Designed miniproteins, single chains, continued (4). Designs and how they scored, part 68

Each design is a single chain, and the fold is of that chain. pLDDT is the mean over its residues in the fold that is shown.

## One batch from the design tools (miniprotein)

Design m14338
Fold by ESMFold2-Fast:
Structure m14338 (fold): chain A 99 residues (1-99)
Amino acid sequence: SALDRAAVRALFTDPEKAALIVEGAREFNRAIDLAKAGASPEEVEKHARRGADLMREAGVPLETIAEALREYSDLARQRGVPEAAEVFDKLAEELEKEA
């Protein structure tokens, strides 16, 4: 929902930034899918970090990116991949300290 709000706002202001937010969300979903397929923690973290970097490039506030990472952590646990949830939580904590 945090990313949906950011993407909708960007769509009316800057469609190029909205596209970056959508691509970032795709990277977060890819991280979860890779974890479900048994990918290494390194590969999962790579896609999670790429998603966050795309959102930073789009100008999404760090607080909003951290909120989105927490939402994806919950989704990963719901989908039975706590390893991906831990990656999202760690990255959210890093962004919260940077903000």
Scores: mean pLDDT 86

Design m14339
Fold by ESMFold2-Fast:
Structure m14339 (fold): chain A 96 residues (1-96)
Amino acid sequence: ISDIVKELEKAFKAKDKEALYRAAILLGYHLSSEQELDLVIRSLETTYPHPLLKNKEEIELLNIARQGLVDGFKGEPLNEKYKEIAEEAIEEAKKR
């Protein structure tokens, strides 16, 4: 979990949308309940990004991370735009 969270933070700082989505899927896949998913999403929305990260690009990155968490938790891609990335990340999550 700690390594996946670090991957998520690095991707966010690098503004790497694909890496961010993959890291979010890995984290989401390992959540044990819908309650944990909701708590992680709320944490992401209220505490991450840090208070100064509020431009349009950072909001888009936050939305990508939220979508990755949901897709990872469900074990399937819901967004066709990232379907191939989602499928690869879900298979990677199964191995970790």
Scores: mean pLDDT 69

Design m14340
Fold by ESMFold2-Fast:
Structure m14340 (fold): chain A 91 residues (1-91)
Amino acid sequence: MEEEIERLKREGLEAAGELQRKLQEIAEKGFSRETAEEALRAAEEVIRALERLEELGVFLPNQEEIREGAQKLAEEMKKKLEEVEKEEKEK
């Protein structure tokens, strides 16, 4: 259990770092479908790690804020990807 919790924390931190890196790339270089898809995957991985920790009865400081932030980012990326898909089909 303790080893599993540490593994989930590590996976969540790695996903959060990747998400931050992709968001910075979007901010600096502009929006791209590829970067948005990668950011979405990282956000979903953060959410998954937090859900798994909750199932194990583990609650991190700021867990609710982190989850809400990741969910908001995932929804934003999904909307942007849907817009790109619509634009491609309207050509």
Scores: mean pLDDT 75

Design m14341
Fold by ESMFold2-Fast:
Parts: structure tokens; sequence; C-alpha cells
Structure m14341 (fold): chain A 55 residues (1-55)
């Protein structure tokens, strides 16, 4: 059985991956290249945070 700490860690990973996914969709659907670049950068940062938590 998972501990409460393990469950909380997994929740944080999922939250960051979901945030990255939403930011990628916003970037891909943006009509502004500068906005799209900033959103892709933010998505990459959230994905990196999720990857760090998995390590």
Amino acid sequence: ARTPEEIELLRQVVDKEVEAGILNIKAATSGDDAEAEELFRQADEKQQEANQLKS
C-alpha cells in the first residue's frame, strides 16, 4: 500500500504534468508567436519539475 507521502508526491507529479499539457495546448492554439513561445517555455518548466519529482 502507498503511504500518504507517496500519494501526495504522485499527486504533485500529475498536477505538474496536467499543467504542462494545458500550457502546450494553449501554445499550439495561440495565434501569437510570442505568446506561443512563452507558453511552450512554461510547459517545459512544468514538465522538468515533474521529472525532478520522479527522480
Scores: mean pLDDT 81

Design m14342
Fold by ESMFold2-Fast:
Structure m14342 (fold): chain A 100 residues (1-100)
Amino acid sequence: AERKLAELEQAFANAIANLRAASPADLASVTASVVGALAGLLHELLPREVADELVRRFTAEVEALVAAFEAGELSKEQYVAGFEALLRRLLEEVRALLES
């Protein structure tokens, strides 16, 4: 579990770096790729039912963030900051579940 948790932490760092490097036009596509990779790692770390629920909630929160960005309500900087906050909350929840 520790090795997979480290992989998840590294995937979070890579996700933020990729979003910062992406053009505004590519943010939705890059976000979809990141969410897919994180979903795979969650299913390796956690029981199926727990992973499915976390992926569902995280995907819904990310879709709301993407919608706000595409509506012009968020700058790219605000979008990346919002995504980073979602990732931090997800990592904290995963860590707590693994320590239980």
Scores: mean pLDDT 82

Design m14343
Fold by ESMFold2-Fast:
Structure m14343 (fold): chain A 111 residues (1-111)
Amino acid sequence: AAAELAARLAAEAARPQPLNKNIYTVSGKATDKDDPSKVYDAKGTLTLVDENKATGELILTLPDGTQVLAKVENAEIVEKEGNKAKIRGTATFKVDGVDREYEVELEAEAQ
């Protein structure tokens, strides 16, 4: 508890304050990197962590209607125009104990 609190306070102090307003609502497609025939709908919110880098979480909708939460740790803004952007990157979630990677192509709008 005390060690976890100290680590949390250190992370909070290191947090990039100007990036708190760089939140994008995103929607698009997630394509399985091992099977490009498997394409899922992706929706969520991504936060800018650098000028051209974004992280966050996406809800992927599988063909059977099941929704899963995937993490985005590496995404890049490839195009930006006003409050709109195009983002590409990788989303990851675990299926049957195995990490699966999905290539995401997202249309983004700043909040």
Scores: mean pLDDT 73

Design m14344
Fold by ESMFold2-Fast:
Structure m14344 (fold): chain A 94 residues (1-94)
Amino acid sequence: SLEERIRQKVKERFGDELTDEEIEAVVEFLMELAKEHPLLRQDEAALDSVLDYVKTLVEAAKKRGEDIREVLERHRDAIRYWLETRLPLEQAAR
């Protein structure tokens, strides 16, 4: 399933740095984005780019002692804007 692929990718990127609860928070956030943006379900490179960005946000949150979910939600609009602005460029390349 998409959820299990996302969970695997999160575990591969973070290793033992995240608790199971923190992994599920990241997975839930990405699944919600994937529900709204077909590109994340259809294009693995786009999903990997979002995962790499999310990793930088989560690592910064952990370093600062901030809640992961709250940090991700604060950056949701920036991620959505990136996804929306990248779609025309990727469609033009095809």
Scores: mean pLDDT 77

Design m14345
Fold by ESMFold2-Fast:
Structure m14345 (fold): chain A 58 residues (1-58)
Amino acid sequence: SAALEAARQAALDAVTAEGIREVNKAGDKTMDEITEVSRKVGERAQATLAAGDAALAA
C-alpha cells in the first residue's frame, strides 16, 4: 500500500539523518578531546620546566 511505502521511506530517512548526526557529533567530540589533550600536555611541560629551574637553583 502507499501508506506502507511512505512509512518505510520515512523510517529509512530517519535512520540516515541519525547516522549523519552521530558522525558530526563524533567529529566535534574528537576536536574537543584534541584540544583538552593539548592543554594538559602544555601544563605538564610547564610543570617540568618549573621543576628543572627549581632544581638548578638549589
Scores: mean pLDDT 80

Design m14346
Fold by ESMFold2-Fast:
Structure m14346 (fold): chain A 71 residues (1-71)
Amino acid sequence: MYETIYIDTTGLTPEQVLELVQKKYGPLELIADGGGGTNVPVIIFDSKELAREYISTQPRGPYRKTYVVRL
């Protein structure tokens, strides 16, 4: 399964975004960074396989999504 949350990532590095999400959701690994913004969707996957499958099905274009996996 996966969960989607929305975060203001303005002024934060991908590593700082990961640390912020980890405070509530536990230990995570960053898979892909969708860039910064005021309302960036962060998708939390239960496994790397689920993350890869989801990402491979996404249409080409502006995504602006960050992908993380539970450890």
Scores: mean pLDDT 75

Design m14347
Fold by ESMFold2-Fast:
Structure m14347 (fold): chain A 76 residues (1-76)
Amino acid sequence: MQARVDALQARIRALIAQLKANRTLTPEEAALAERQVDLVAAAIAAAPEKGYASQQEILDRTEAEIARLEELLAKQ
């Protein structure tokens, strides 16, 4: 679990940094993306109190959202 969370956070941060460096992402968009990373991390951290199933649902949903964003950025 922890390795999966760490990998996901690292990937999101790398994506944000790349988009900022390429000036594709505006400062407002970058701030929104960083806020989403923090919110997701907090939600995953709180999920154990609601059971392992909730933690899996949050991870699955987050991975789907990241995949969608990655596809959007990769396409022409």
Scores: mean pLDDT 67

Design m14348
Fold by ESMFold2-Fast:
Structure m14348 (fold): chain A 73 residues (1-73)
Amino acid sequence: LSLEEALELIRKVVDAARAGDFETAEKYVDELRKKDPVLGSIARVGLREIKAGADPDGVLAAMETAARILHEE
């Protein structure tokens, strides 16, 4: 999974969750988990936080930061 693909999937999760489409958000979380289990687990936690009332923009920023850190070698 490239950084670009990871960021695209993360944005799709947050965008779907922001729209209230949790079925689509969970689909993108599952795709992330299949390609990168660590990032997928982070996205699952992020989606749960959005469902609990967290700011989607804040969750997006945190997930993008995690993806960048995991891709720094």
Scores: mean pLDDT 84

Design m14349
Fold by ESMFold2-Fast:
Structure m14349 (fold): chain A 79 residues (1-79)
Amino acid sequence: MEELGRELLRALEAGDVERAARLAREIATILGKGLAEKYGKEAAIKFAEKSAELVLEETGLEELARAVLEGGLEGVEEA
């Protein structure tokens, strides 16, 4: 997890939005699954939606925000 987070930051620093989106989706999937298993699917879905909203507000990158939402929801379905 920490390694994926570091790679995501490097991609963002490099302006590699495509790589950042792929890494963000992977991280969101892991988190979505874990949150759904621990707190239930409804809570995990709300977390994914709110995380995607915050990413869009902070970065302005629609592709990154979409990756966070889609990854989070994919993780919830795997739980």
Scores: mean pLDDT 84

Design m14350
Fold by ESMFold2-Fast:
Structure m14350 (fold): chain A 94 residues (1-94)
Amino acid sequence: KEKYLKAAKLHGYAETLAEWAEEQGRVDLAERARKIAESLKPVIEQAVKDGIPIRELVKAEEEGYREAKRWLAEHPDQLEAFIDEVEAEAKKLL
């Protein structure tokens, strides 16, 4: 249960990081972040199959979008470090 909600939140982070990296002209980082997001999709699909309410997954993902946007606005020089951290956490769920 907790792992599935974490996957949804990390997906929200990865999508936000991809968008932010693209806006900064960092195509390399945007591609890495998109790859992380894609790797989490099967985990989120499994969460739905295992009976986790879709509203809980959506709420976790929306929290991820908000937290990532706030963090990047406060720490604009930490984009690559944040991608590295999200990638490491995502790999633990695979």
Scores: mean pLDDT 85

Design m14351
Fold by ESMFold2-Fast:
Structure m14351 (fold): chain A 80 residues (1-80)
Amino acid sequence: SAMDREVEARVEALERELRETEKLFKDGKITPEEAQKRSLAVMREAVEAYRLSTDIEIKRRAFEVGSRAARLSAEASKKA
């Protein structure tokens, strides 16, 4: 459906944003507070994508990016 295509594109964007945020945090280019803020935003959007899609592959990818964002947020919080 058109909605599933829009959600898939959003998940792809979230996957890219999270990879960039992970790299910037690992390289010390953003603060722990900024990494936590960005990863929490990715997690919230991933939860919405999971709820909106009925496609199992899109749901799986949304769950994976959301879970990874939650882990990054927890790690950043410990260093804040």
Scores: mean pLDDT 88

Design m14352
Fold by ESMFold2-Fast:
Structure m14352 (fold): chain A 149 residues (1-149)
Amino acid sequence: MSELEQELIRTILESPVIRATLDSTPIGERILRILEKAAKGEDISPEIRELAEELGLSPEVIETIVRLGAFGVAALPLLIGKKEVTPADVVIESLDLIAEALRKLGRFELAEKVEELREEVERLKREGKWTEERREEILKRLFELLNTP
C-alpha cells in the first residue's frame, strides 16, 4: 500500500463523524479493526472476507472491495447500514476523503465524479429521501467509478 493510500485510511479512521458512527455499532468495531490494520499497511483481505460473513455481503461486493485496495477499504463505512440506513453524513465524509485522495493522485476527473456523488447524497439528505436503497445505489456507482481505468 502506498503512503498516500495509508494516509487516506488514517484520515478516514481519524474522522470524528466516521469514528462516532463506527463506535456506536458492533459491526463498526469490526470495520475499525480493519481500518487500523490497513493504516499500518497490513494485509486486510482475510478480515474483509470475515466481515462479509458478519454483514451477509455478496461475493461480488467482497471481491470488488478487495480488488479496489485502499479505496475499497475507504468505502467500508458505507456498509454499516445492512439493516438500518447508514447516516448520510458518514457517506458524505467518506466520499469527500476519497475525492481528496484522488486529487492528490492526479486523478482529477475521477475526483470530480466522486464529488458529484457527494452532492447527490447531500441533496437526498436535504429532501428527506436518504434510504438504504439509495445508499446501495451510491455504493454501486462509487465502485463503478473506481474501477474505470
Scores: mean pLDDT 73

Design m14353
Fold by ESMFold2-Fast:
Structure m14353 (fold): chain A 92 residues (1-92)
Amino acid sequence: MEEEQRREGEERAREFVERTREEAKKVSELATQEIGERGGLVMAMVVYQEAAEEARALGEKEGTPAMKYGAELAEREMRRLAREYADRLAAL
């Protein structure tokens, strides 16, 4: 049961991360075409920051250990990606 809850949380986190990465890619590509590379990186960073707050809020509302764990994993990965894009911006 506990191991199954962990796997369920990990799978939901993976789905959330994959969906957010595709959205960030689309938004970043459009911004890069309109306002250049810096704009693309800024928009991707914003998408990941917003997604981190969404994951946190979902974790606060969910009653199951699996959902809370998945939300925590998703928030952590979203904050890591936001930091990665912030570092890329600083390198420009």
Scores: mean pLDDT 85

Design m14354
Fold by ESMFold2-Fast:
Structure m14354 (fold): chain A 99 residues (1-99)
Amino acid sequence: EKERRERLRKQTALIVAGGLLLAAADFYAKSNPEEAKRALETAVELFLQVVDDPEMKERVRKLHEEALKAIDAGDVETLRKYLEEIHRIAVEAGDRLDE
């Protein structure tokens, strides 16, 4: 059905976004902050395209802003905490698509 295809598309997008968050952390750990920022931006854009919940969107936008500040400040631990929180929200959004 069309609804099943749309759900699968959204779930796939959230999985890809999760992979990009891990890539952002890896790029930053390898002293490549510009590629880390690009991976993070792509992950956030993909999330915002598939999630319609305005509260989740606002939370992710705020975490994206804080993660960019952590990258600019060289704060690896704070960056990883924000990336983990964005990933947690993405997993929650994916779980809601199954309901």
Scores: mean pLDDT 77

Design m14355
Fold by ESMFold2-Fast:
Structure m14355 (fold): chain A 83 residues (1-83)
Amino acid sequence: MAAVEKAIESLRKAAELARQGNLEEAIKTIEETAKALEPQDENVAIRLKMFLKAAKNASKLGPEQAAKVLETGIKNLEAMAKL
């Protein structure tokens, strides 16, 4: 199964949680997915960790900013999946 598809699903779920104000759960979702995918696709796991770090920084400005960062991550991974 494509690790990229699982990463996209995780980011979609996290973006929805962030918009609902559940930022802690959004962060946890991405962290757990990155750890699970690391042995399957290290590059995808690294990208998830980068988006997580960016979202944590954006969350200091509000939940909407965190969600926007995660949505940008989804578009980035969807471009990779379009093969």
Scores: mean pLDDT 81

Design m14356
Fold by ESMFold2-Fast:
Structure m14356 (fold): chain A 61 residues (1-61)
Amino acid sequence: AEEDLAKAEASTDPAVRLGYYVRALVKEGRLTPAQARALFEEAMREKLDIDGLRAKADELV
């Protein structure tokens, strides 16, 4: 059970990290919540890392 949770966290770690980063950008006023959601979904679809997500976000601002 705990090992499966750790594997789930590891397999979703990029998504969790991206989500946390996107929330920070919204809190900084750099993105609207709608832009943040769209960018997060695109990043997950394209398997972008934080640097890739940041580059996309900078193009929107």
Scores: mean pLDDT 66

Design m14357
Fold by ESMFold2-Fast:
Structure m14357 (fold): chain A 62 residues (1-62)
Amino acid sequence: MEKKKKAVEKLREASRKAAQTAKDYNIALNDPSKAEEAKKRYQDAINELRKTLEEVAKELSS
């Protein structure tokens, strides 16, 4: 029960971070020097969100 609540909280945090980095990347598209760094941050955030979703699914199936 408690692990599920922790997993959901991590999911919310990862989701918010993904949304923020997506906005940052969109803004950075106007500056090539910033675009690559912003893209990496966005990709890292999406990867973290995907990993968190997978962990939540495993906790729910266990």
Scores: mean pLDDT 79

Design m14358
Fold by ESMFold2-Fast:
Structure m14358 (fold): chain A 75 residues (1-75)
Amino acid sequence: MEEVRKELYQLMLELARLLSEYDEAVKNGDLEKAQEIKERIKEVIEKVRSLLPQLPETDRLAAEDFIELAEKKIE
């Protein structure tokens, strides 16, 4: 459980960083870089989803909410 939580924490930090980089790329008009970051965000989201069945309900709900926000942002 602690290892799964550590992996989740690292993935959520990576996702937050990628979302910040995505916003900067879009704001700067760098559409090519934005598309590359978007694909990386999708990969991290899928990794988080793979951990969801192993998480306590509270952690799972928080992760699902964060994924939903990330998916809406990159639409």
Scores: mean pLDDT 84

Design m14359
Fold by ESMFold2-Fast:
Structure m14359 (fold): chain A 94 residues (1-94)
Amino acid sequence: PPSPEQAQKIAKEAEKRIKEIPGVLDAKVTAEGDTLHVEAVIDASADLRAVSAKILKAVMDSAEKEGATAEVTSASLTPLDADRYLLTATVRLT
């Protein structure tokens, strides 16, 4: 399992990568122990399934770069308004 410092580094790298994905309007990734909490705002005109998959892959790739494995334990996509969706996900680091 990663150290708290490694988990924070993974969270920051994942957040940066997610913000670079076309269709993502904003993102926040926070680390709490061995768990990452992901929030991303997605443009409703984007391919929501493809963008959501890219977001989760960015988290997994960021963890792998630091020598950790990442498992998505929950994910939900909720409309915020006519133009935006909120993706929330919980990711376990091992």
Scores: mean pLDDT 87

Design m14360
Fold by ESMFold2-Fast:
Structure m14360 (fold): chain A 57 residues (1-57)
Amino acid sequence: MKLSPEEKERLKRILSQMEGVEVLDVEDLPDGRVKVTTKEGSYVLTPEQVEILLETA
């Protein structure tokens, strides 16, 4: 999955609100997953999870 700059900014806002923590960065991974870096740590989302988040917000 490749996110536009606008989609990355939207995803950062959605995740910050949902998790209650500041999202510092969102990176596209070569395998199509997305790495999310927050003040409390990093995690990885699948393309399907990203699509659901972007569609519901």
Scores: mean pLDDT 77

Design m14361
Fold by ESMFold2-Fast:
Structure m14361 (fold): chain A 92 residues (1-92)
Amino acid sequence: LEEFEKKLQEKAENTLKRVRSLIDEGKEDEALELIRDFLVNELGVPEAVADSFVAEIRRLLAEGKRDEALKVIEDTINELVRQKVLELKKQA
């Protein structure tokens, strides 16, 4: 589990760095797809929930609230990673 926790945290950090880079380049759709894929494939978030989250981030970006959008993305991914690790520890 410790190795899994470290690997998942590293994937989350790399995903967040790539998302920030894509948003900085104006590639918002690519950034949002990367977020969606991470939520569904790595964190097991249902597609409908991931789509709702992506829609909210798209709204914040459209309102020019880029820093707020990035903070929400980071806080949400970090919290879901924490929850995923706790869930897996209960199965051990």
Scores: mean pLDDT 83

Design m14362
Fold by ESMFold2-Fast:
Structure m14362 (fold): chain A 59 residues (1-59)
Amino acid sequence: GPLRDEILAAARALGAKVTRVGELSPEEAQRILDALRAMAAGVAANPTGAPVEELDLTR
């Protein structure tokens, strides 16, 4: 659904390799998306150049 696409887009913005997205409730998907956006904002504010690990969102 749309939240899954937003999660994938946010993970790609962080440079993370998304390996899988599992079944998520809308609330869980929103929380994950908010966390990814917060991480992206943190990276933008303090870019260390460190790579983001592979992301597996199976549950």
Scores: mean pLDDT 60

Design m14363
Fold by ESMFold2-Fast:
Structure m14363 (fold): chain A 86 residues (1-86)
Amino acid sequence: VEGEIDIIGNTVYFKLSGLTPEQREEIEKFLGSLKPERLIIFRDGNTLYGVLEGLTPEQIEELIKHLASIADKLTVNKEGKVTTLT
């Protein structure tokens, strides 16, 4: 599983590829549990794209940790600063 996450203010854009059906279901459930002001999810086979709006800084940190626990590689871009988690 590879992931990319881009954080601009309180808006999070993500792309996760190589997901199993079980991983996709778990992620979708987790994203909904954060109760964002807006959640948009697009599925393309084993790839999941999404946008979350209105997350707190703590919720964004929780999201990054959750995705990093599933992904073999997660690239995080926050306001132009890139970090790679493996």
Scores: mean pLDDT 79

Design m14364
Fold by ESMFold2-Fast:
Structure m14364 (fold): chain A 96 residues (1-96)
Amino acid sequence: MIDERDVKTALAEIAVAVGNPELALKIIDEMEKEGFKLDAVEYLIRGRAYYLLGDYEKAIEDFEKALKVSKEQGNTDLAKIAEKYLEEARKKLEEK
């Protein structure tokens, strides 16, 4: 079923996909303030937004949360995606 959360999550994903990470962060932040508990997908979207902004430390934090939540839910595909982004963000901090 389409609900308010699904619409907001879809808008945040589109924002990241079109290169507007600031809008994605705003949407996810408003979701948390409205009492929505973030799921692995929302953590992954926010982490990707931080990555695009060059905030690799915050990206890592959100990708670690996405990995934890996806593992707790048994979503192996999403866990692999989160792990891949986590590795990419960590490499950015290590590259001179």
Scores: mean pLDDT 84

Design m14365
Fold by ESMFold2-Fast:
Order: sequence, then structure tokens, then C-alpha cells
Structure m14365 (fold): chain A 59 residues (1-59)
Amino acid sequence: GPGDARARELIARAREIGRAGGPAEEGEHYAVLAVIQSGGDPETVAAASEAGRLAAASA
């Protein structure tokens, strides 16, 4: 739905922050916003968790 599209954009932003070497907490905030926008959709929650772990692992 529309929330899933917004969640995808927010997850992409979190990944961009990680790639640019930005603050991990900033990336986490975008991931949390993605979950909220999706209404807690399980696929989006999984993607947000993965984006956060990838950002932490690449540091």
C-alpha cells in the first residue's frame, strides 16, 4: 500500500546514510520511521532490521 512505498523510501535513505558514513543513529531513525509508516508490516520490519544491521556491520 502507500505506507509500503514510503517505508521503502525511508529504508533507502537509511542505507544511503550508511554508505555515506553518516551517523548510525540517524540511519536507525529513518528505519524506525519506515516501520511506523508501514503500520508494522512484517516485511518492512524485517527490511528495516536488516538495513540497521548492515549499517552497523559496514562500520
Scores: mean pLDDT 71

Design m14366
Fold by ESMFold2-Fast:
Structure m14366 (fold): chain A 63 residues (1-63)
Amino acid sequence: SLYERGKELAKENPEKVREAAEYVVDNNITVLEALDKFGLPRELSGPIIEEVEKLLKERNLPR
């Protein structure tokens, strides 16, 4: 499935997933726009969404 392939690709390309997720958060754009900008396959959309959620939670942690 696309989901399982995405997980394997993310393990092989963790830096690319992180870069795309940071770009999404920093520029307030969609994950799909980041995929197009970085030339990443759609299978990485799930992993990037998960990384975006993780980054947003880290930034919103109570002081």
Scores: mean pLDDT 79

Design m14367
Fold by ESMFold2-Fast:
Structure m14367 (fold): chain A 103 residues (1-103)
Amino acid sequence: MEEEMLEIFKKALETEEEEYIEKAIEVLEEIRKKIKEELKKDPTEAGRQALRIVELMLETTRKEGVRKALIEALRWHAEELRKRGVEVDEKVVKERIEEIEKL
């Protein structure tokens, strides 16, 4: 399942073909469902953040594709770390965004 998910996301990211984007959406919907079920049994802050990331990725993938979804998820995660007083290497964040944009 994990290897299949990675292959689907890679193809959606590299090709931006509708078929692979639709499969990526199905994968994200399954992940969202599992996180919601886990949160009902054991509500954690990490689980709530994972849910927010998946929901952001779903919305962005539907509107703008997988590449933008990954970039927005990375930006959101970096901002949440900053809000908690965790030191974020802004140069590393920028370099990772540029790497995703080139894929």
Scores: mean pLDDT 74

Design m14368
Fold by ESMFold2-Fast:
Structure m14368 (fold): chain A 73 residues (1-73)
Amino acid sequence: GATVEAAIRMAEELKEKYGRIATVQQVVDFATRNGGAGAVAAAVAAAELGELKGSKEVDMDELIEEIRRRGRS
C-alpha cells in the first residue's frame, strides 16, 4: 500500500545519503524531518530490527525487505 511504498522510498533515500549501513538514530532523525505514515513505519522497522539484532546500525537492504514483509502481513 501507499504507506509501505513511502517507507521503502525513504529507506532508498537513506541508502543514497548514508550508504548501505546507517544508524537507527539516523533513520529516526530523517523520518522525523520528513514526517508521514511511511516515515513512522520506516523508523519503527529500523528500531525493531536494530533491537532484534542487538545493533545500533541497520543494513538498508534488510530494512527495505523488513518493510516489504510487514506490508504483506
Scores: mean pLDDT 79

Design m14369
Fold by ESMFold2-Fast:
Structure m14369 (fold): chain A 86 residues (1-86)
Amino acid sequence: GLREEAIEELRKLLEEAREEGLTLVATAIEVAIETLESTDDIFELEVALGLIEIARGIAKIVGDEKGVALLEKALAILEKLIAALK
C-alpha cells in the first residue's frame, strides 16, 4: 500500500543520510518512519512533516546541500501520502 511504499522510500533516504554521516537528516527521517509505523493519524503525520521542514531549514542555513536534497525527497514522499489519506 501507499504507506508501505512511503516507508520503504524513506528507509532508502535514511540509509543514504547515514552513509554520508548526516546525523540531523538521518534523525529527522527516522522519526518520520517511526511515526508512519505507529500511526495513521493525519495530525501526527503532519507533525512529522513539520519536523522534516525544520530540519531542511537548518540544512539550508548550514549549507548542507546533500541534506537539503534528501529532506526535500522525504517531504515529497510524506506530502504525497498525507494528501492520499485526506
Scores: mean pLDDT 86

Design m14370
Fold by ESMFold2-Fast:
Structure m14370 (fold): chain A 67 residues (1-67)
Amino acid sequence: MAVKKGDVLALEKVEGEAPPLPAEIAFGFISDTEGLGFARADVPDVVVGDRFGYKGETWQVVKIIRA
């Protein structure tokens, strides 16, 4: 399901390359292997399984926590 404003993405660090994290998603660092994405607006192109580059690392959406 697509990401909506207020949703929180659970992110896990993975190997590989990916497009940059959308500007509408604010990154929250938990650890070197875990992060959160805070949706500041609707981002319909983002779904579970998607991968994004942020600060030289690649992160995969493993869960979307609905607002």
Scores: mean pLDDT 82

Design m14371
Fold by ESMFold2-Fast:
Structure m14371 (fold): chain A 75 residues (1-75)
Amino acid sequence: SALARAEATARELLARVNKAVEELQAKGNKRVSTSLDANGVLVITGLDNGETVSIPLSPAEAADLALYSRAVAAE
């Protein structure tokens, strides 16, 4: 189903985010922030040294994540 595909996309994105967070922590960042820009780029920022990791989302990934978000937010 479309929801199952969207969940799989969310899990793959979570794995990429976790890897980026671990990389930033290994570089001396004890805290990180995440932001999604208007162009569909997820930016993870290390708050101690300002290093960033950018994770661009394809239009298909963005659409799948929007579908998943709506399904989760249904309650």
Scores: mean pLDDT 77

Design m14372
Fold by ESMFold2-Fast:
Structure m14372 (fold): chain A 83 residues (1-83)
Amino acid sequence: SAAREEEERRKTLEELLKILDSQIERAKAQNNEETVAKLNEIKEELLRLYEEGSSAQELRKKFDEMMDALVAELLAKFRAQLG
C-alpha cells in the first residue's frame, strides 16, 4: 500500500531526525561548532532525500553511511591532535 509506505517513510524520518537533534544538542553543549555544522548537513540531506521520494530503507542506509563517515572523521581528527 502506498499509504503504508508513506507512513513508514515519515516514521523513519522522524526517528532519524530525533537522533540528529539529540546529537546536535550534545555537540552544542560541548561547544563543538564543527560537529553541529556537520550534523545539520546530514539533517538537510535526509530531508532532501525524503522530499525526493527515498524509501524508509534508503533513508536509514544513507543516515548510517553519513553518520559512520562523520564518526570516522572525528576519530581521525582526535587521533591527529594526540600525535
Scores: mean pLDDT 87

